# Designs tried in a protein design run: designed miniproteins, single chains, continued (3). Part 32

Each design is a single chain, and the fold is of that chain. pLDDT is the mean over its residues in the fold that is shown.

## One batch from the design tools (miniprotein)

Design m9096
Fold by ESMFold2-Fast:
Structure m9096 (fold): chain A 58 residues (1-58)
Amino acid sequence: DPKVQKVIDYYKNNTNLTDQQIQNAYDVAVGFQKAIKMPDDMMPKIVDFFLSTENKYQ
């Protein structure tokens, strides 16, 4: 999803999050989407939420 990739690229360029931390946040977002059957159009927002949370605890 190009919108998900734009969110990931934003955090890579504008935060000190490592590739491992970004991957972990993405994997959590994917697991969350599958568990509650969220529509794909919600994925950019969910990925942003988990990346924002990861960045907040740095």
Scores: mean pLDDT 80

Design m9097
Fold by ESMFold2-Fast:
Structure m9097 (fold): chain A 70 residues (1-70)
Amino acid sequence: SEEENIEKFMSVFDKDKDGVITKEELEAYLREGTEVSDEEVEAFLKLFDKNGDGVITKEELKEYLKEETS
């Protein structure tokens, strides 16, 4: 189910289907469903974007979910 959750998350945010989630894709999703500040988007990205390249990889999502489900 961990992998299943990652795949569902990727399918929602990864609109280009390139295996990563860009800041632009995440901002678009968050702004569609809720009033979110730029600071909230940046804070969310910082949780996942450990290497600072402006994208969230599937591996970074796996690490986050493993910590939550431990």
Scores: mean pLDDT 66

Design m9098
Fold by ESMFold2-Fast:
Structure m9098 (fold): chain A 81 residues (1-81)
Amino acid sequence: GNGLVARLQPGLDKFREGMALLRSGADVARGVKLLEEGLRILGETLREAQAHGAPPETIAAIQALLDAARAERAALLAELA
């Protein structure tokens, strides 16, 4: 629903900005901070959905999004190491 998008959007925006900063090298410290804040918001949204008994399909969708974001972060950080 609209409320779920509103809760997820700030986390997605911070994650995407953080990833973009890391990929460009424009501001690595800010990139890491925004990426970690984005993942934290997505994780908190997942926990909130679980705590409030969201439908299993909704929980699975948020989990898949968070898992994909974590995988993308891990791949980028491995290439930068």
Scores: mean pLDDT 82

Design m9099
Fold by ESMFold2-Fast:
Structure m9099 (fold): chain A 75 residues (1-75)
Amino acid sequence: SLEEEAARLQKEADELEAQIAAQPQPSVSQLLNLARIYTELARLYEELGDHDRAAEYRQKADEALQQAAALVDAR
């Protein structure tokens, strides 16, 4: 179900966020993976009719992509 899919992706996001928090800084790969998970969560919440949660996850995805771009540009 969409709800089971969303719960699985939320767990993946939480685990990756915890991994990043335990490190000095995130890698570009980790940020791109977070952006992918957040984008998929946004899509699932739109399908479930939770437009507020979908917007929150789109914002989080955009922030992760912006952080990844900044790390690449800082080199």
Scores: mean pLDDT 87

Design m9100
Fold by ESMFold2-Fast:
Structure m9100 (fold): chain A 58 residues (1-58)
Amino acid sequence: MSKEEAREWGDRIVKALENAGKPDLAARVRKAIDERLEKEDSLTEDELNQVVADAAAA
């Protein structure tokens, strides 16, 4: 997917985590996605899922 699509996907996940009462996790996920998108021209859904999983494990 494009950087824009990946960012929109990430924003949905972040909002869902905030609504679930996990703002610290939401902040980590947002940061991880943004950092990855600065270096990548595109990301697959699998790569985005891995970024979220890595952020959640930290």
Scores: mean pLDDT 78

Design m9101
Fold by ESMFold2-Fast:
Structure m9101 (fold): chain A 72 residues (1-72)
Amino acid sequence: MPPVPQAVIDELVAQLKDPDPAVVLAAAERLAELRPPSSYLPELLQIAGSHPDPALRERLLRLILAAQRALA
């Protein structure tokens, strides 16, 4: 497959700051598919710790755990 443009990754990172938890979750899942965990984990951890939606925080923590397994 062709490499994903950096502009797409930048857009997904911007979407992590969206007030809509569905948008944040979709962007986080897409980043996990397109990039190695080391490139997005710091931003994802910050959002998982600070986002007002507890359901989104739990889903992001599960995604982080899956990414940590991928690093092993």
Scores: mean pLDDT 73

Design m9102
Fold by ESMFold2-Fast:
Structure m9102 (fold): chain A 69 residues (1-69)
Amino acid sequence: MTPSVEELFEEGKKRIEEMVAQGEDVDAALQKVVSETFERNPDMPFDEAGELNVRLSDYAAELKAQQAS
């Protein structure tokens, strides 16, 4: 069963936060989460994959903006 975009986004967001809290770069954390999510869901529809990528990238951008002085 393929998880919904909402489910994958919430899980991805949490994992990015955990990795960043451990000193990982935001971009590196985003890349790892996206890669692992797509590897675990190889049959994900294009529209869902695009939506998830946009939402995770937006969240990563928000974290970077909060870190910017």
Scores: mean pLDDT 78

Design m9103
Fold by ESMFold2-Fast:
Structure m9103 (fold): chain A 61 residues (1-61)
Amino acid sequence: TAVPELTPEQREAIAAAVTDGTLATAEGQEAVAERLGLSAAQAGAAAGALAARGEVPAGDV
């Protein structure tokens, strides 16, 4: 499913960060996590879930 543990606002922010490439870096994951009240691991997992939906190119292994 598409990150069911996030609020709609958190999901939108993560989707924007995925599209912008911010969540592709560890630093970006930490910054987004801090803003959304998530752990860096949760932000990374959310980025992966959004990638499965086609929000980011599936080519980075």
Scores: mean pLDDT 66

Design m9104
Fold by ESMFold2-Fast:
Structure m9104 (fold): chain A 81 residues (1-81)
Amino acid sequence: SAEIEALLEELRRAVEARDVEAAARAGWELKQRLGTDIYEPVVAALEPVVGRERAEAIATAILTSTSLEELRERLRPLLLG
């Protein structure tokens, strides 16, 4: 859907900008809308920016985080490290 594609582009831009807050918000909203189906779309969107290994780590953080707060903490080393 156009909304999902817009959220994936927001996530991609946030990751490129190393904006942990924006990345966590976009990723959390994607998880609420797609649940377990977020993994493949997130990896596909982020692989050109950060490479496959880091894209998979970010997708896993989004998929397995139980709160927005946990997602922020898990994304911080992936975006800033």
Scores: mean pLDDT 89

Design m9105
Fold by ESMFold2-Fast:
Structure m9105 (fold): chain A 61 residues (1-61)
Amino acid sequence: SFPVLSKEEAEALVALAEELLAANPDWSVRELADRLHERTGVPLLVAELVAREVVLDREAA
């Protein structure tokens, strides 16, 4: 669907989210999503889905 996310774009977005969360471990899903949206220009909904996944993975570890 539009916008189209390639596998490379999705992987890069997850990697960026992991880097941002590692540097800012106190950030909420909302804060991380907003920063991803600002940095990459992806829709906020996409940024929120990625941020939520990364935060949950961190909390489960």
Scores: mean pLDDT 79

Design m9106
Fold by ESMFold2-Fast:
Structure m9106 (fold): chain A 98 residues (1-98)
Amino acid sequence: NAQKALEEAAATITVEDIRELAEELKAEEDESKKASLAAALSLLAALAAEGGRTEVVRAAAEELERVAEVEAAKGRDDFAESLRRQAELLRKRAEELE
């Protein structure tokens, strides 16, 4: 079950792991695979929020915002806006966990 694998990963993932995933996301050239990686990062962060892991959630929000800036610079405005939306939701979630 993919859900259980993601929940286990969310319980153990570190801020450094989030940054490494974000570097992989920035290096990805295929837009479909890039969207899947961004969705996986957002889902991991959302599950980490359920565990009260505020720093992991905040790191994910920050990295998605950085990826959005790169995508906007490439003219992928719709994808950049989607990433910023995900980052804002995660940032608000992290603030709720204070």
Scores: mean pLDDT 81

Design m9107
Fold by ESMFold2-Fast:
Structure m9107 (fold): chain A 74 residues (1-74)
Amino acid sequence: SDEAVEAAAEYIRETLINELKVPEELAEEIVRKARELLVQYAEGKLSEEELFQRLQELGVPPGVARRALRILRE
């Protein structure tokens, strides 16, 4: 759902900025690209495994990516 996509994206954003101290401009760019991937998954265009790998390629740590996937599956 759009709500689950936004919740997952916001979780990534808040964790990158507040816990991992990523500069806000860089975090916003990562989240923008992550949101596009989350939407593609929701539309059935990416597998869960592909989404997990591509989030990590963007710079999202594995633990953060796993939590984002759990939020998205709600």
Scores: mean pLDDT 86

Design m9108
Fold by ESMFold2-Fast:
Structure m9108 (fold): chain A 70 residues (1-70)
Amino acid sequence: SMEEKIKEIQEKMAEAKKQAEESSVEESNKLLDELEKYIEEVLSTLSDEDQAKAAKLAKEEYEKILEVVN
């Protein structure tokens, strides 16, 4: 379901945020690239309607990680 996919993305983002705080800039950038690819893959499995809703929630969490990395 969309809710399960969102929860999975949020959990991956939380893990990425913790790793980014302890990582070098180069390592953090690689982690963000991998996270973006993962999000795109998950979103591509959803219907167009669910994709828009999931993308909004994922974007909000992703912006929090960007504050830690930059």
Scores: mean pLDDT 73

Design m9109
Fold by ESMFold2-Fast:
Structure m9109 (fold): chain A 65 residues (1-65)
Amino acid sequence: SMHMLEERRQEGVEAATEALRAGEDPRPLLLEMKEEWEREVGKELAERLYEEIERQTAGEAIRLS
């Protein structure tokens, strides 16, 4: 459902933001999460989730800079 996808998006953004605050690259974690989503919801929806998370994570990185 869209609600479940939204929750996953928020979890991904939170995980990536925590990695950035720790001075770590969030990409390895996000790629692992994307592979899991691909198995569960398919490649197209997983790609959209990944892109949305990257977009929001980039915004957070700018705020933290």
Scores: mean pLDDT 77

Design m9110
Fold by ESMFold2-Fast:
Structure m9110 (fold): chain A 65 residues (1-65)
Amino acid sequence: MGKTVGTSEASEEGAMEAGRLGAEASGMKGYEGGVGETWEEAGKKARELTEKNPEAVAGGGAPAP
């Protein structure tokens, strides 16, 4: 039932990791393991940064599915 779906999930995880690595390389050291229970907020911040810089972080070659 859509073996191709698995490939899409892998690509999505790669994009999330790229966003996190990009933020970390940009100097978001405090975001990494700062607080335990607010790790979800750290993820939101990473996504917000990616949304503000979709062309720089995620848009560096992200194809439209």
Scores: mean pLDDT 51

Design m9111
Fold by ESMFold2-Fast:
Structure m9111 (fold): chain A 114 residues (1-114)
Amino acid sequence: GLREALELLRDLDPAIAAALKAMSEEQREKFMVFRGHLIAAVAAALQGDADGAIKHLDEAESIAKELLKNDPESAERIVSELDKAKEAIRAGDVKGALEYVKRALELAIQALLK
């Protein structure tokens, strides 16, 4: 569930805390919504809700494009990792999906710390 999804992404918490301090208010709000959808996608995938997980990843892609509208290369890299996560979910590979979600989150942090 949600708690298990949060625990699985916990190793990124220090990087997220540092990134949030460097972000504008608008970037911080959009980033938190982006992160929320990634957590919800992982929670849904862990519960066997593939459709719910994919919907949350689709929302995360839309937010990533908006958040990084002035950095389309970084946005495209994040969307590519989330697309791989969706394919992993469709294949029943929850572990692979989690790795791609973590990478997408890391790429978003790196792009916003420029």
Scores: mean pLDDT 85

Design m9112
Fold by ESMFold2-Fast:
Structure m9112 (fold): chain A 89 residues (1-89)
Amino acid sequence: SNSQEIIRIARELLDQAREAARAGDTERAAKLARELAALGINVVSRGDKETARELVPLLREVGRLMEEAGLEETARFVRDVLSLIEEYL
């Protein structure tokens, strides 16, 4: 299923964003968080509710990591994407 592959990629992006944030690589952390958020937008645009539901906790966690790293604009972008997905579900 396409859903399983998308969730696998999303988890890898989250893990890489967490590692980048821990290393103080804020540019890489923000880029990875935006890539995960873009994946959420693409899933919603395709009408894939099953995958969208599974992405919610991953987007919530990356948003929290961005807030902890002081990446306010990126954290806000992730929150806006979460709101879009929740309106769709």
Scores: mean pLDDT 89

Design m9113
Fold by ESMFold2-Fast:
Structure m9113 (fold): chain A 59 residues (1-59)
Amino acid sequence: HLELGKQAFQQGDYETARRHGTQALLEDPDNVEAYRLISEASRKLGRDEDSELTRRFGD
């Protein structure tokens, strides 16, 4: 799953990259690479709308 997420990120499919990153994290909660992928993809998705990013991570 992590590899598929990285491939999606390289292709500009940030939504797909985040989904695969999340799936990898669910299967291996200690997967630091998955955390990084989710973070980077979420930043790309929230670029035009900071309120969305704050809503997700601001609690």
Scores: mean pLDDT 71

Design m9114
Fold by ESMFold2-Fast:
Structure m9114 (fold): chain A 70 residues (1-70)
Amino acid sequence: LDAEQEALVREAARAVQAGDLARARELLAKAIERGATPDQIEDALVRLLLEGEISAEQASLLGRLVRELF
């Protein structure tokens, strides 16, 4: 992911933490519009999980939203 795509994925994670699934979906869609692939987003989510930035539940939910957008 480029820096802008990574920022969009991180903001989507924050939206999920706040319970705003519609916002998370919108931010993930913007990352995809900027050329992010599902694999690149899923790799970023795994990294955020391993770094303790998101929970396993949040990572699972974000991954599901990504698959629904493709």
Scores: mean pLDDT 83

Design m9115
Fold by ESMFold2-Fast:
Structure m9115 (fold): chain A 82 residues (1-82)
Amino acid sequence: MVEETAEKVKARLLEEGFSEEQAEFVARHLKSLLERLAKGESLEEVINRAKLAGKTLVQAGILSEEQAKVAEKLVIEALKEF
């Protein structure tokens, strides 16, 4: 479940032109968020964590601001569908 969801998002990011490294960072972060949701954290809390992580990846130079918005949308969609 968690693994399959993260792999699906990674594939979508690659289709959007993300590098393998960028897609792997986002997928790894999504796995962490899905595990938190499975352990009983609220959807609101994990969405807030997703937004914070996106800003961190932009500050680290891993994602552009535009890529962070695309990744955030896909991550939040995956969290809501889980």
Scores: mean pLDDT 83

Design m9116
Fold by ESMFold2-Fast:
Structure m9116 (fold): chain A 63 residues (1-63)
Amino acid sequence: SISEEDIELAKKLMEHILNVNELDKNNPEDLEKVKEMIEESESFSEEQKKILLEAIDIILKEE
């Protein structure tokens, strides 16, 4: 299960990627790019990527 701390971490990571790449959180195409950058990142394990992507999906559905 995904914890509240995982959601907070994913939210901060998403905001950071959006800001440094000049992407817009209101643009679905830019949100997809954030997910791709996480999946391609060598900084996270496959398990960590799965947790982060699931947390991002929860954040985006909650709006």
Scores: mean pLDDT 79

Design m9117
Fold by ESMFold2-Fast:
Structure m9117 (fold): chain A 68 residues (1-68)
Amino acid sequence: AVEALIEAYREAAREVLENESEELEKEKLAALEPLVEAVKGVAVSEAVREEGRRITRELEEEYERRLK
């Protein structure tokens, strides 16, 4: 269940990055917030939690890079 959620988040994030529209990326980031929150709040194995944090961090870093 959590792994499926992380995979869905990863796919959604990839689509947002591929479009590279600043306006669209901001809107899609807002749509992804529930998934990010769910991943961060889930009490699961350490490996799954680390993967969730890695995905959110990479997304945030990539968007910061694009906004510069």
Scores: mean pLDDT 59

Design m9118
Fold by ESMFold2-Fast:
Structure m9118 (fold): chain A 89 residues (1-89)
Amino acid sequence: SEMEKLKEEAKKKLEKRKAEIEEARAAIARAAREAPDGTPEESVSKELLLYSILLEEERILQGVVEGKISLEEYYERMKELEKKREELE
């Protein structure tokens, strides 16, 4: 089953994304700390965008694992996240 394969893949990706989310939090904290006085928001904008993308991907992957998100909904939502990731390039 395509859905069963997706659930197994989602479990693996979820573990990886949890690590990436914590790394993104650390990156935001570093950028804010190293920013010149008065510019912390501007200095962390890219890190904040990546963090929001990772949080949404975690939500999607968890929904797949729990059976709350269909195969079609997964691909549509992941496509939207990829579009947002292009803004970071």
Scores: mean pLDDT 76

Design m9119
Fold by ESMFold2-Fast:
Structure m9119 (fold): chain A 87 residues (1-87)
Amino acid sequence: DMDDIRRRMDDYNDRGMDYIMNNDYDGARDYFRRITDDYRRMGDIDPRYWRFVGDYYDGIGNIYRIMGDTDGYNRYRDRGRRYYRRY
């Protein structure tokens, strides 16, 4: 259900943040990319996952924004918007 999906998302976000806290931004990026790809495949079965794909892209974008990478922020924000209407 949606609660289970959100809890898993929170767990994944925590793990991704651990990479960032250890200054492993490449690891964080690759980790979130894998999760996003998994959620995209799950979206083919359950369209509710499409919202979380968008949320993951927005989260990655915000990380780039905090780091001062405006191009990264804009790129991931744009990607996130493409999934918000995929239901």
Scores: mean pLDDT 72

Design m9120
Fold by ESMFold2-Fast:
Structure m9120 (fold): chain A 90 residues (1-90)
Amino acid sequence: NAEEALKLAKEAVDGYAYGGMPKEEVLKLSEEAIKLAKKDLKWTKEVEEEIKKFYEEKKAELTKNRIPLETLKPFIALKIAELALKEVES
């Protein structure tokens, strides 16, 4: 589940950033990745705060570099998938 979530999240990031993938497909892949990641990730307040911190850091990075905030969703999915993989590998 975590490994599959990571593959889908990476596909969403690559498709949006480089492949010109439609926003609907990027959202669908991102949501599927999050759903799979949550099966292997214990959703705690600590995990929620870490994702919130990542969101704020990524938003600041994108704004500083004049990158559209619409790219946030696939990166958030990638972060959640990475956290799930770390949990499984622990």
Scores: mean pLDDT 75

Design m9121
Fold by ESMFold2-Fast:
Structure m9121 (fold): chain A 85 residues (1-85)
Amino acid sequence: IEKLIEEARKAFENGDPVKAFEIYKKALKIDPKNEKVIREFLELLDAHRDDPAVRALFTEFLKSLTPEERDYIMDIAAEYYREKV
């Protein structure tokens, strides 16, 4: 998991958000409720939120999830943003 997170970060740094999203999707398929992976994913999305390509990929990613997976991610996101204020 840590190796996958590192590879996803490098993909974003190299300007390849598609690869980064693919790596995070794979990590979440292995462990759909891994809070650490979800929080790291949210941090990278927040850093790249002004990129319309990243926004489109995020929307497509959410559509690929089950309702339970989406709800869990939204719960973690709400907790993450509460910690920022």
Scores: mean pLDDT 72

Design m9122
Fold by ESMFold2-Fast:
Structure m9122 (fold): chain A 78 residues (1-78)
Amino acid sequence: SENLKVMQELLQKMKDIINELMKGYDLSSSHKDAINASLDAAVANPPQLNEEEAEKAKEALAKLDEEVQQLKEQLAKL
């Protein structure tokens, strides 16, 4: 369904952000692998959303895209 696709996209973007943040931390490969395995499982089997939750997820996804773009622009100017 469309709601599942939105949730999968949101979780994938969250995974990408978490992996970018993890580059700055001295984490073992096993810890990084465990975190990514958990995130991959969530992307593959996203939670079922009701209509209100699906709407909030779509809004969160749109805001996250804008915030990530702004953050990238700010970091590029430093």
Scores: mean pLDDT 71

Design m9123
Fold by ESMFold2-Fast:
Structure m9123 (fold): chain A 85 residues (1-85)
Amino acid sequence: ATAADILQKELSDEQIEEARRLLLEAETSEDAEGLILEAAELVGVPAGLATREELRRLRELAAADTEAARAEGRELLAALRARLA
Protein backbone atom coordinates (compact mmCIF):
# COMPACT_ATOMS: atom_id res chain seq x y z
CA ALA A 1 0.00 0.00 0.00
CA THR A 2 1.19 3.51 -0.83
CA ALA A 3 0.89 6.49 1.53
CA ALA A 4 -2.06 7.62 -0.62
CA ASP A 5 -3.86 4.29 -0.03
CA ILE A 6 -3.39 4.63 3.75
CA LEU A 7 -4.67 8.23 3.73
CA GLN A 8 -7.67 7.23 1.57
CA LYS A 9 -8.55 4.48 4.08
CA GLU A 10 -8.38 6.89 7.04
CA LEU A 11 -9.93 9.93 5.33
CA SER A 12 -13.65 9.58 5.99
CA ASP A 13 -16.32 12.13 5.08
CA GLU A 14 -16.37 12.90 8.82
CA GLN A 15 -12.65 13.79 8.83
CA ILE A 16 -13.03 16.02 5.74
CA GLU A 17 -16.04 17.74 7.36
CA GLU A 18 -14.08 18.22 10.62
CA ALA A 19 -11.18 19.76 8.65
CA ARG A 20 -13.71 22.10 7.00
CA ARG A 21 -15.10 23.04 10.44
CA LEU A 22 -11.60 23.84 11.73
CA LEU A 23 -10.95 26.04 8.67
CA LEU A 24 -14.23 27.92 9.28
CA GLU A 25 -13.32 28.34 12.99
CA ALA A 26 -9.96 29.81 11.92
CA GLU A 27 -11.79 32.86 10.48
CA THR A 28 -12.80 34.00 14.01
CA SER A 29 -9.88 32.61 16.05
CA GLU A 30 -6.73 34.38 17.23
CA ASP A 31 -4.92 31.08 16.48
CA ALA A 32 -6.06 30.98 12.85
CA GLU A 33 -2.74 29.58 11.60
CA GLY A 34 -2.79 26.82 14.24
CA LEU A 35 -6.33 25.75 13.27
CA ILE A 36 -5.43 25.73 9.55
CA LEU A 37 -2.38 23.54 10.29
CA GLU A 38 -4.53 21.22 12.47
CA ALA A 39 -7.03 20.87 9.59
CA ALA A 40 -4.20 20.07 7.14
CA GLU A 41 -2.74 17.48 9.55
CA LEU A 42 -6.19 15.90 10.07
CA VAL A 43 -6.50 15.16 6.32
CA GLY A 44 -3.01 13.66 6.36
CA VAL A 45 -1.03 16.59 4.93
CA PRO A 46 2.10 17.40 6.96
CA ALA A 47 2.61 21.15 7.50
CA GLY A 48 5.77 21.15 5.36
CA LEU A 49 3.95 19.89 2.23
CA ALA A 50 1.28 22.62 2.13
CA THR A 51 2.13 26.22 1.30
CA ARG A 52 0.62 29.13 3.26
CA GLU A 53 -1.17 30.17 0.06
CA GLU A 54 -2.76 26.70 -0.33
CA LEU A 55 -3.86 26.66 3.34
CA ARG A 56 -5.28 30.19 2.94
CA ARG A 57 -7.18 29.00 -0.17
CA LEU A 58 -8.65 26.09 1.82
CA ARG A 59 -9.77 28.55 4.50
CA GLU A 60 -11.42 30.84 1.91
CA LEU A 61 -13.23 27.87 0.32
CA ALA A 62 -14.42 26.63 3.74
CA ALA A 63 -15.69 30.12 4.67
CA ALA A 64 -17.66 30.44 1.41
CA ASP A 65 -19.96 27.56 2.53
CA THR A 66 -21.27 26.82 -0.98
CA GLU A 67 -21.54 23.46 -2.77
CA ALA A 68 -19.08 24.67 -5.43
CA ALA A 69 -16.59 25.84 -2.77
CA ARG A 70 -16.87 22.46 -0.97
CA ALA A 71 -16.19 20.61 -4.24
CA GLU A 72 -13.17 22.84 -4.96
CA GLY A 73 -11.92 22.39 -1.37
CA ARG A 74 -12.13 18.59 -1.67
CA GLU A 75 -10.19 18.77 -4.94
CA LEU A 76 -7.48 20.91 -3.31
CA LEU A 77 -7.28 18.53 -0.31
CA ALA A 78 -6.92 15.59 -2.74
CA ALA A 79 -4.06 17.42 -4.52
CA LEU A 80 -2.30 18.03 -1.18
CA ARG A 81 -2.71 14.35 -0.23
CA ALA A 82 -1.24 13.33 -3.61
CA ARG A 83 2.06 14.98 -2.56
CA LEU A 84 2.40 12.21 0.07
CA ALA A 85 2.17 9.49 -2.61
Scores: mean pLDDT 60

Design m9124
Fold by ESMFold2-Fast:
Structure m9124 (fold): chain A 75 residues (1-75)
Amino acid sequence: MSMKEILKKNIDILRSLAPQSSSAEKVNELLKEAEKYLEQGNLEKAEELIFEASSLLQQDIPEGVRQAALQGQPP
């Protein structure tokens, strides 16, 4: 898969986890901005925003739960 496809899949996974977080609104805003940067071809900024959203989810959702959701996705 291309980097853009990998980042898009990460956005989709994090978005599915957002409802379990007290920061769901902020996470969804970051993921929406990440998608805009992906559409513009700015992969570095998209990755930065995805990382920020993931960090917020990690504070509210145990790492084990987040990793379990990410596992099973094709490489």
Scores: mean pLDDT 73

Design m9125
Fold by ESMFold2-Fast:
Structure m9125 (fold): chain A 103 residues (1-103)
Amino acid sequence: SIDDTAKIHKGQLKRYLARLGALIDQAAASGVLDRARFDTLLNEIMLHATHVIENAPKDIAIETLQWVISQYQALLPRAAAVDPDAAARIQRVIDWLQSELDR
């Protein structure tokens, strides 16, 4: 069902966002960000967010995207402290998600 699809993608979003947070925390401890892993995690989050936008009921899509934006906003200052370019990439994803909500 549409609700089952939304639950699966929300679960994947939660998993990948947790991994992204852990990667940023590891980068803060080591002084080095794994850019390839970072880009892979951003792409996975964007893929699952796109599936929610396309397949979830509008209210569930809005709630899920607002939650994803809040998670990225919480990561932004931590990312900026370790890698300003990574923070800029996160900001571009936030901007894209906001543009999808404004439709």
Scores: mean pLDDT 83

Design m9126
Fold by ESMFold2-Fast:
Structure m9126 (fold): chain A 110 residues (1-110)
Amino acid sequence: MAVLRLTVELVSRADFDADADAVRARFQALSAQTYEAGRAEGGLSVTLFSDNATKALEEGRRALPTLIERYPTVHLTIGGIYADDAELARARAAIEALRREGEAAVRRRN
């Protein structure tokens, strides 16, 4: 059975501008965690980080069907920065769309 492990981390631009190094370290830690999960369970580990959360989520959504088709287990971590409440709302909607597409791709694979 195909398996998708999806992790999404959203950071405000204010938090990023206050300490960009801390945010980058946090994303790097998530990348390491995703890699170790892939090592433990087998499968593919993918991390996508962008200064634009909507862009990172769209890239993940576009890649996801091909990844699930080719790999029995996919660990996908997406990190992105949002500038305001409107961008946060768009990112949250994009996360729900990504989850629905991922579930549909897993069902087609299985």
Scores: mean pLDDT 82

Design m9127
Fold by ESMFold2-Fast:
Structure m9127 (fold): chain A 102 residues (1-102)
Amino acid sequence: PPMTPAEKVEEAIKRGEELQAEAFMRSMADYLEKHKASPSIQAIVYTNLGTVYHSLGKHQDSVHYYQKSISLDPNNQKSRTNLGQSLRSLGKTQQADQVLAS
């Protein structure tokens, strides 16, 4: 069904907020990489980028950043849980189950 004008405005505002969050997190990730911040700090930023991309419906980008986070901090359970959810959104159910089982 066609969206109402009010629904379109709400979606545009939400998208704007998510795009702003993406831009801030991207600049922070670049800063941390340039300054050789600890892997655990970089992992937190990549986890947050993955979450923002998931909210934007960019599930492949979300998977990429959660995988980056896990490679830097394998004990980051938030990234593992969220990676599983993003993989399910891409229809990669078997890969999601493997990530969540670890």
Scores: mean pLDDT 78

Design m9128
Fold by ESMFold2-Fast:
Parts: C-alpha cells; sequence; structure tokens
Structure m9128 (fold): chain A 82 residues (1-82)
C-alpha cells in the first residue's frame, strides 16, 4: 500500500504527517473533498475551514492521522451543512 502524508497547517488544506507511514489516502482525499464542499456550500474560505478542522482535532486530542483528520472534517461538515 502507498504511504500517505497528512498535516493540517491552517493556511491551506494539506494533510502531512512527517516521520510516520499512514495508510489511508482515502481519508486524506475525503478530508480534502469535504473542505472543498464546505467552502462552496458555506462561503467560508479554505483557510477558515482548515483552521476549524485543526481546532476540532486539538479540542478532541486527536492524533494527526489521516483517519482522525477525516473524522474532524466530517464533524465540521455535519455542523455546517445540517
Amino acid sequence: AAATVTEVNGSSFTITVSGEEIQGSDGAGAAKALADLLSKRTGLTEEEISNAIAEIMKENGLAPDAENIAKAAAELASKLLS
């Protein structure tokens, strides 16, 4: 399986985790797709969405794994699209 690199950096929606092999390109891709969808549906910038995802991860003590980033993005989507 291909390694996935994931990191939420607050200024753009890029998922990168240095020094660790992550399996879950689907998780990283899903998080990116959710951020794009949220930007189009809410009128928020990608920067605002990226910062909101980072804050959700911080508040919930989530490890910077692709799966956890995707979960945080999904939580944000549920809040903004419901």
Scores: mean pLDDT 56

Design m9129
Fold by ESMFold2-Fast:
Parts: sequence; structure tokens; C-alpha cells
Structure m9129 (fold): chain A 96 residues (1-96)
Amino acid sequence: SGPTAEQKKEVAEKFEKDLEENFDKLAEELKKNKDNESLGALYLLMAAVYEVKYEKTGNEEYKKKAEKYKELAKKYGISEEAIKEIEKLKELMLSI
């Protein structure tokens, strides 16, 4: 048997918190380095996190944030491989 439901929840909550706390710093660093591909992937990852929060809570503010980050991701460009990996991560987050 894999991790308990409680252990999965703790890992997911820590991941979401760490991502949110470091997002602004990482985004600014990627912008300074002109790493548009990584920046696009980061925005899509943030969109996935907020989509998961919206599905779990019904809070419309999370839906708006997800839509905003999806549009930002499109502007910077994303590889199909990165999209596929982020979709798998979203499915994992929804299963917890």
C-alpha cells in the first residue's frame, strides 16, 4: 500500500505553499534571464494548482487566477511535453 490519505494531503499542502511562496521570486528570475519556456511552464503549473483549488473549494477567485495564469503561459509559449507533464501532476493533485 502507498502513502496514507493524511500523508498525501500533507505533501500536497506543502508543495502548494512552497510554490506560492517562491513563485514571485522564481518568475522574476526567469524574466531577467529571458527564459520564456520555463516561465511559460511555471505559469501553467500555477494555473493547474489554482484549478485544483477551485475544484476542491468552488471559490471563484481560484478560477479567475487559473484563467489569468493560463493566458500568461500561452503568451510565453509552452512545449507539448511540459503541458503533458503538468496535466499528469494536476491529475495527481486532484486524486489527493
Scores: mean pLDDT 79

Design m9130
Fold by ESMFold2-Fast:
Structure m9130 (fold): chain A 81 residues (1-81)
Amino acid sequence: ADEAVARVRERIAELRELAQKASDDPTFAKEIREDIERLETLLAEVEASGDPQQVQALADFADRRLEEYRKKLEEIEKKKS
């Protein structure tokens, strides 16, 4: 449970860095920041639930969202080149 919580927090930190790198695209950066707020809210809720399966599911979800945003940022950067 503690490892999954730490993983969600780590993914939130990585999403914040990604939003900063995406600052040239204000719409995309805003989308990432809105997902960060949702993840923080969901983390508080699932941590309060005491259900380790829900925390793990949130960690897996955060992993997928980060990967999707990284791929989208790479595509945006390629279009500028």
Scores: mean pLDDT 80

Design m9131
Fold by ESMFold2-Fast:
Structure m9131 (fold): chain A 79 residues (1-79)
Amino acid sequence: SSSQQLQQRQQAVQNFLDTSIQVGSTSSSDLDSQIQNILTLWPPLQSAATLGDPQAQQQLQQMQDYLDSQGISLPSPPP
């Protein structure tokens, strides 16, 4: 079901955040992989956050804070 898919994606995001933020990556290949994972998980998570999911909102904030700490800006959403 769509609810199970959303829960699995939220779990994947949490696992990513726990692994990436807690450990911290200094290699360029690891950073590229983290960026690709963030870009893959961002759209469905942003949709959930827009619908009022507090876990998704917290995870988006943590991802944004992580990207800001690495000096990475996401492309602005289209107008």
Scores: mean pLDDT 65

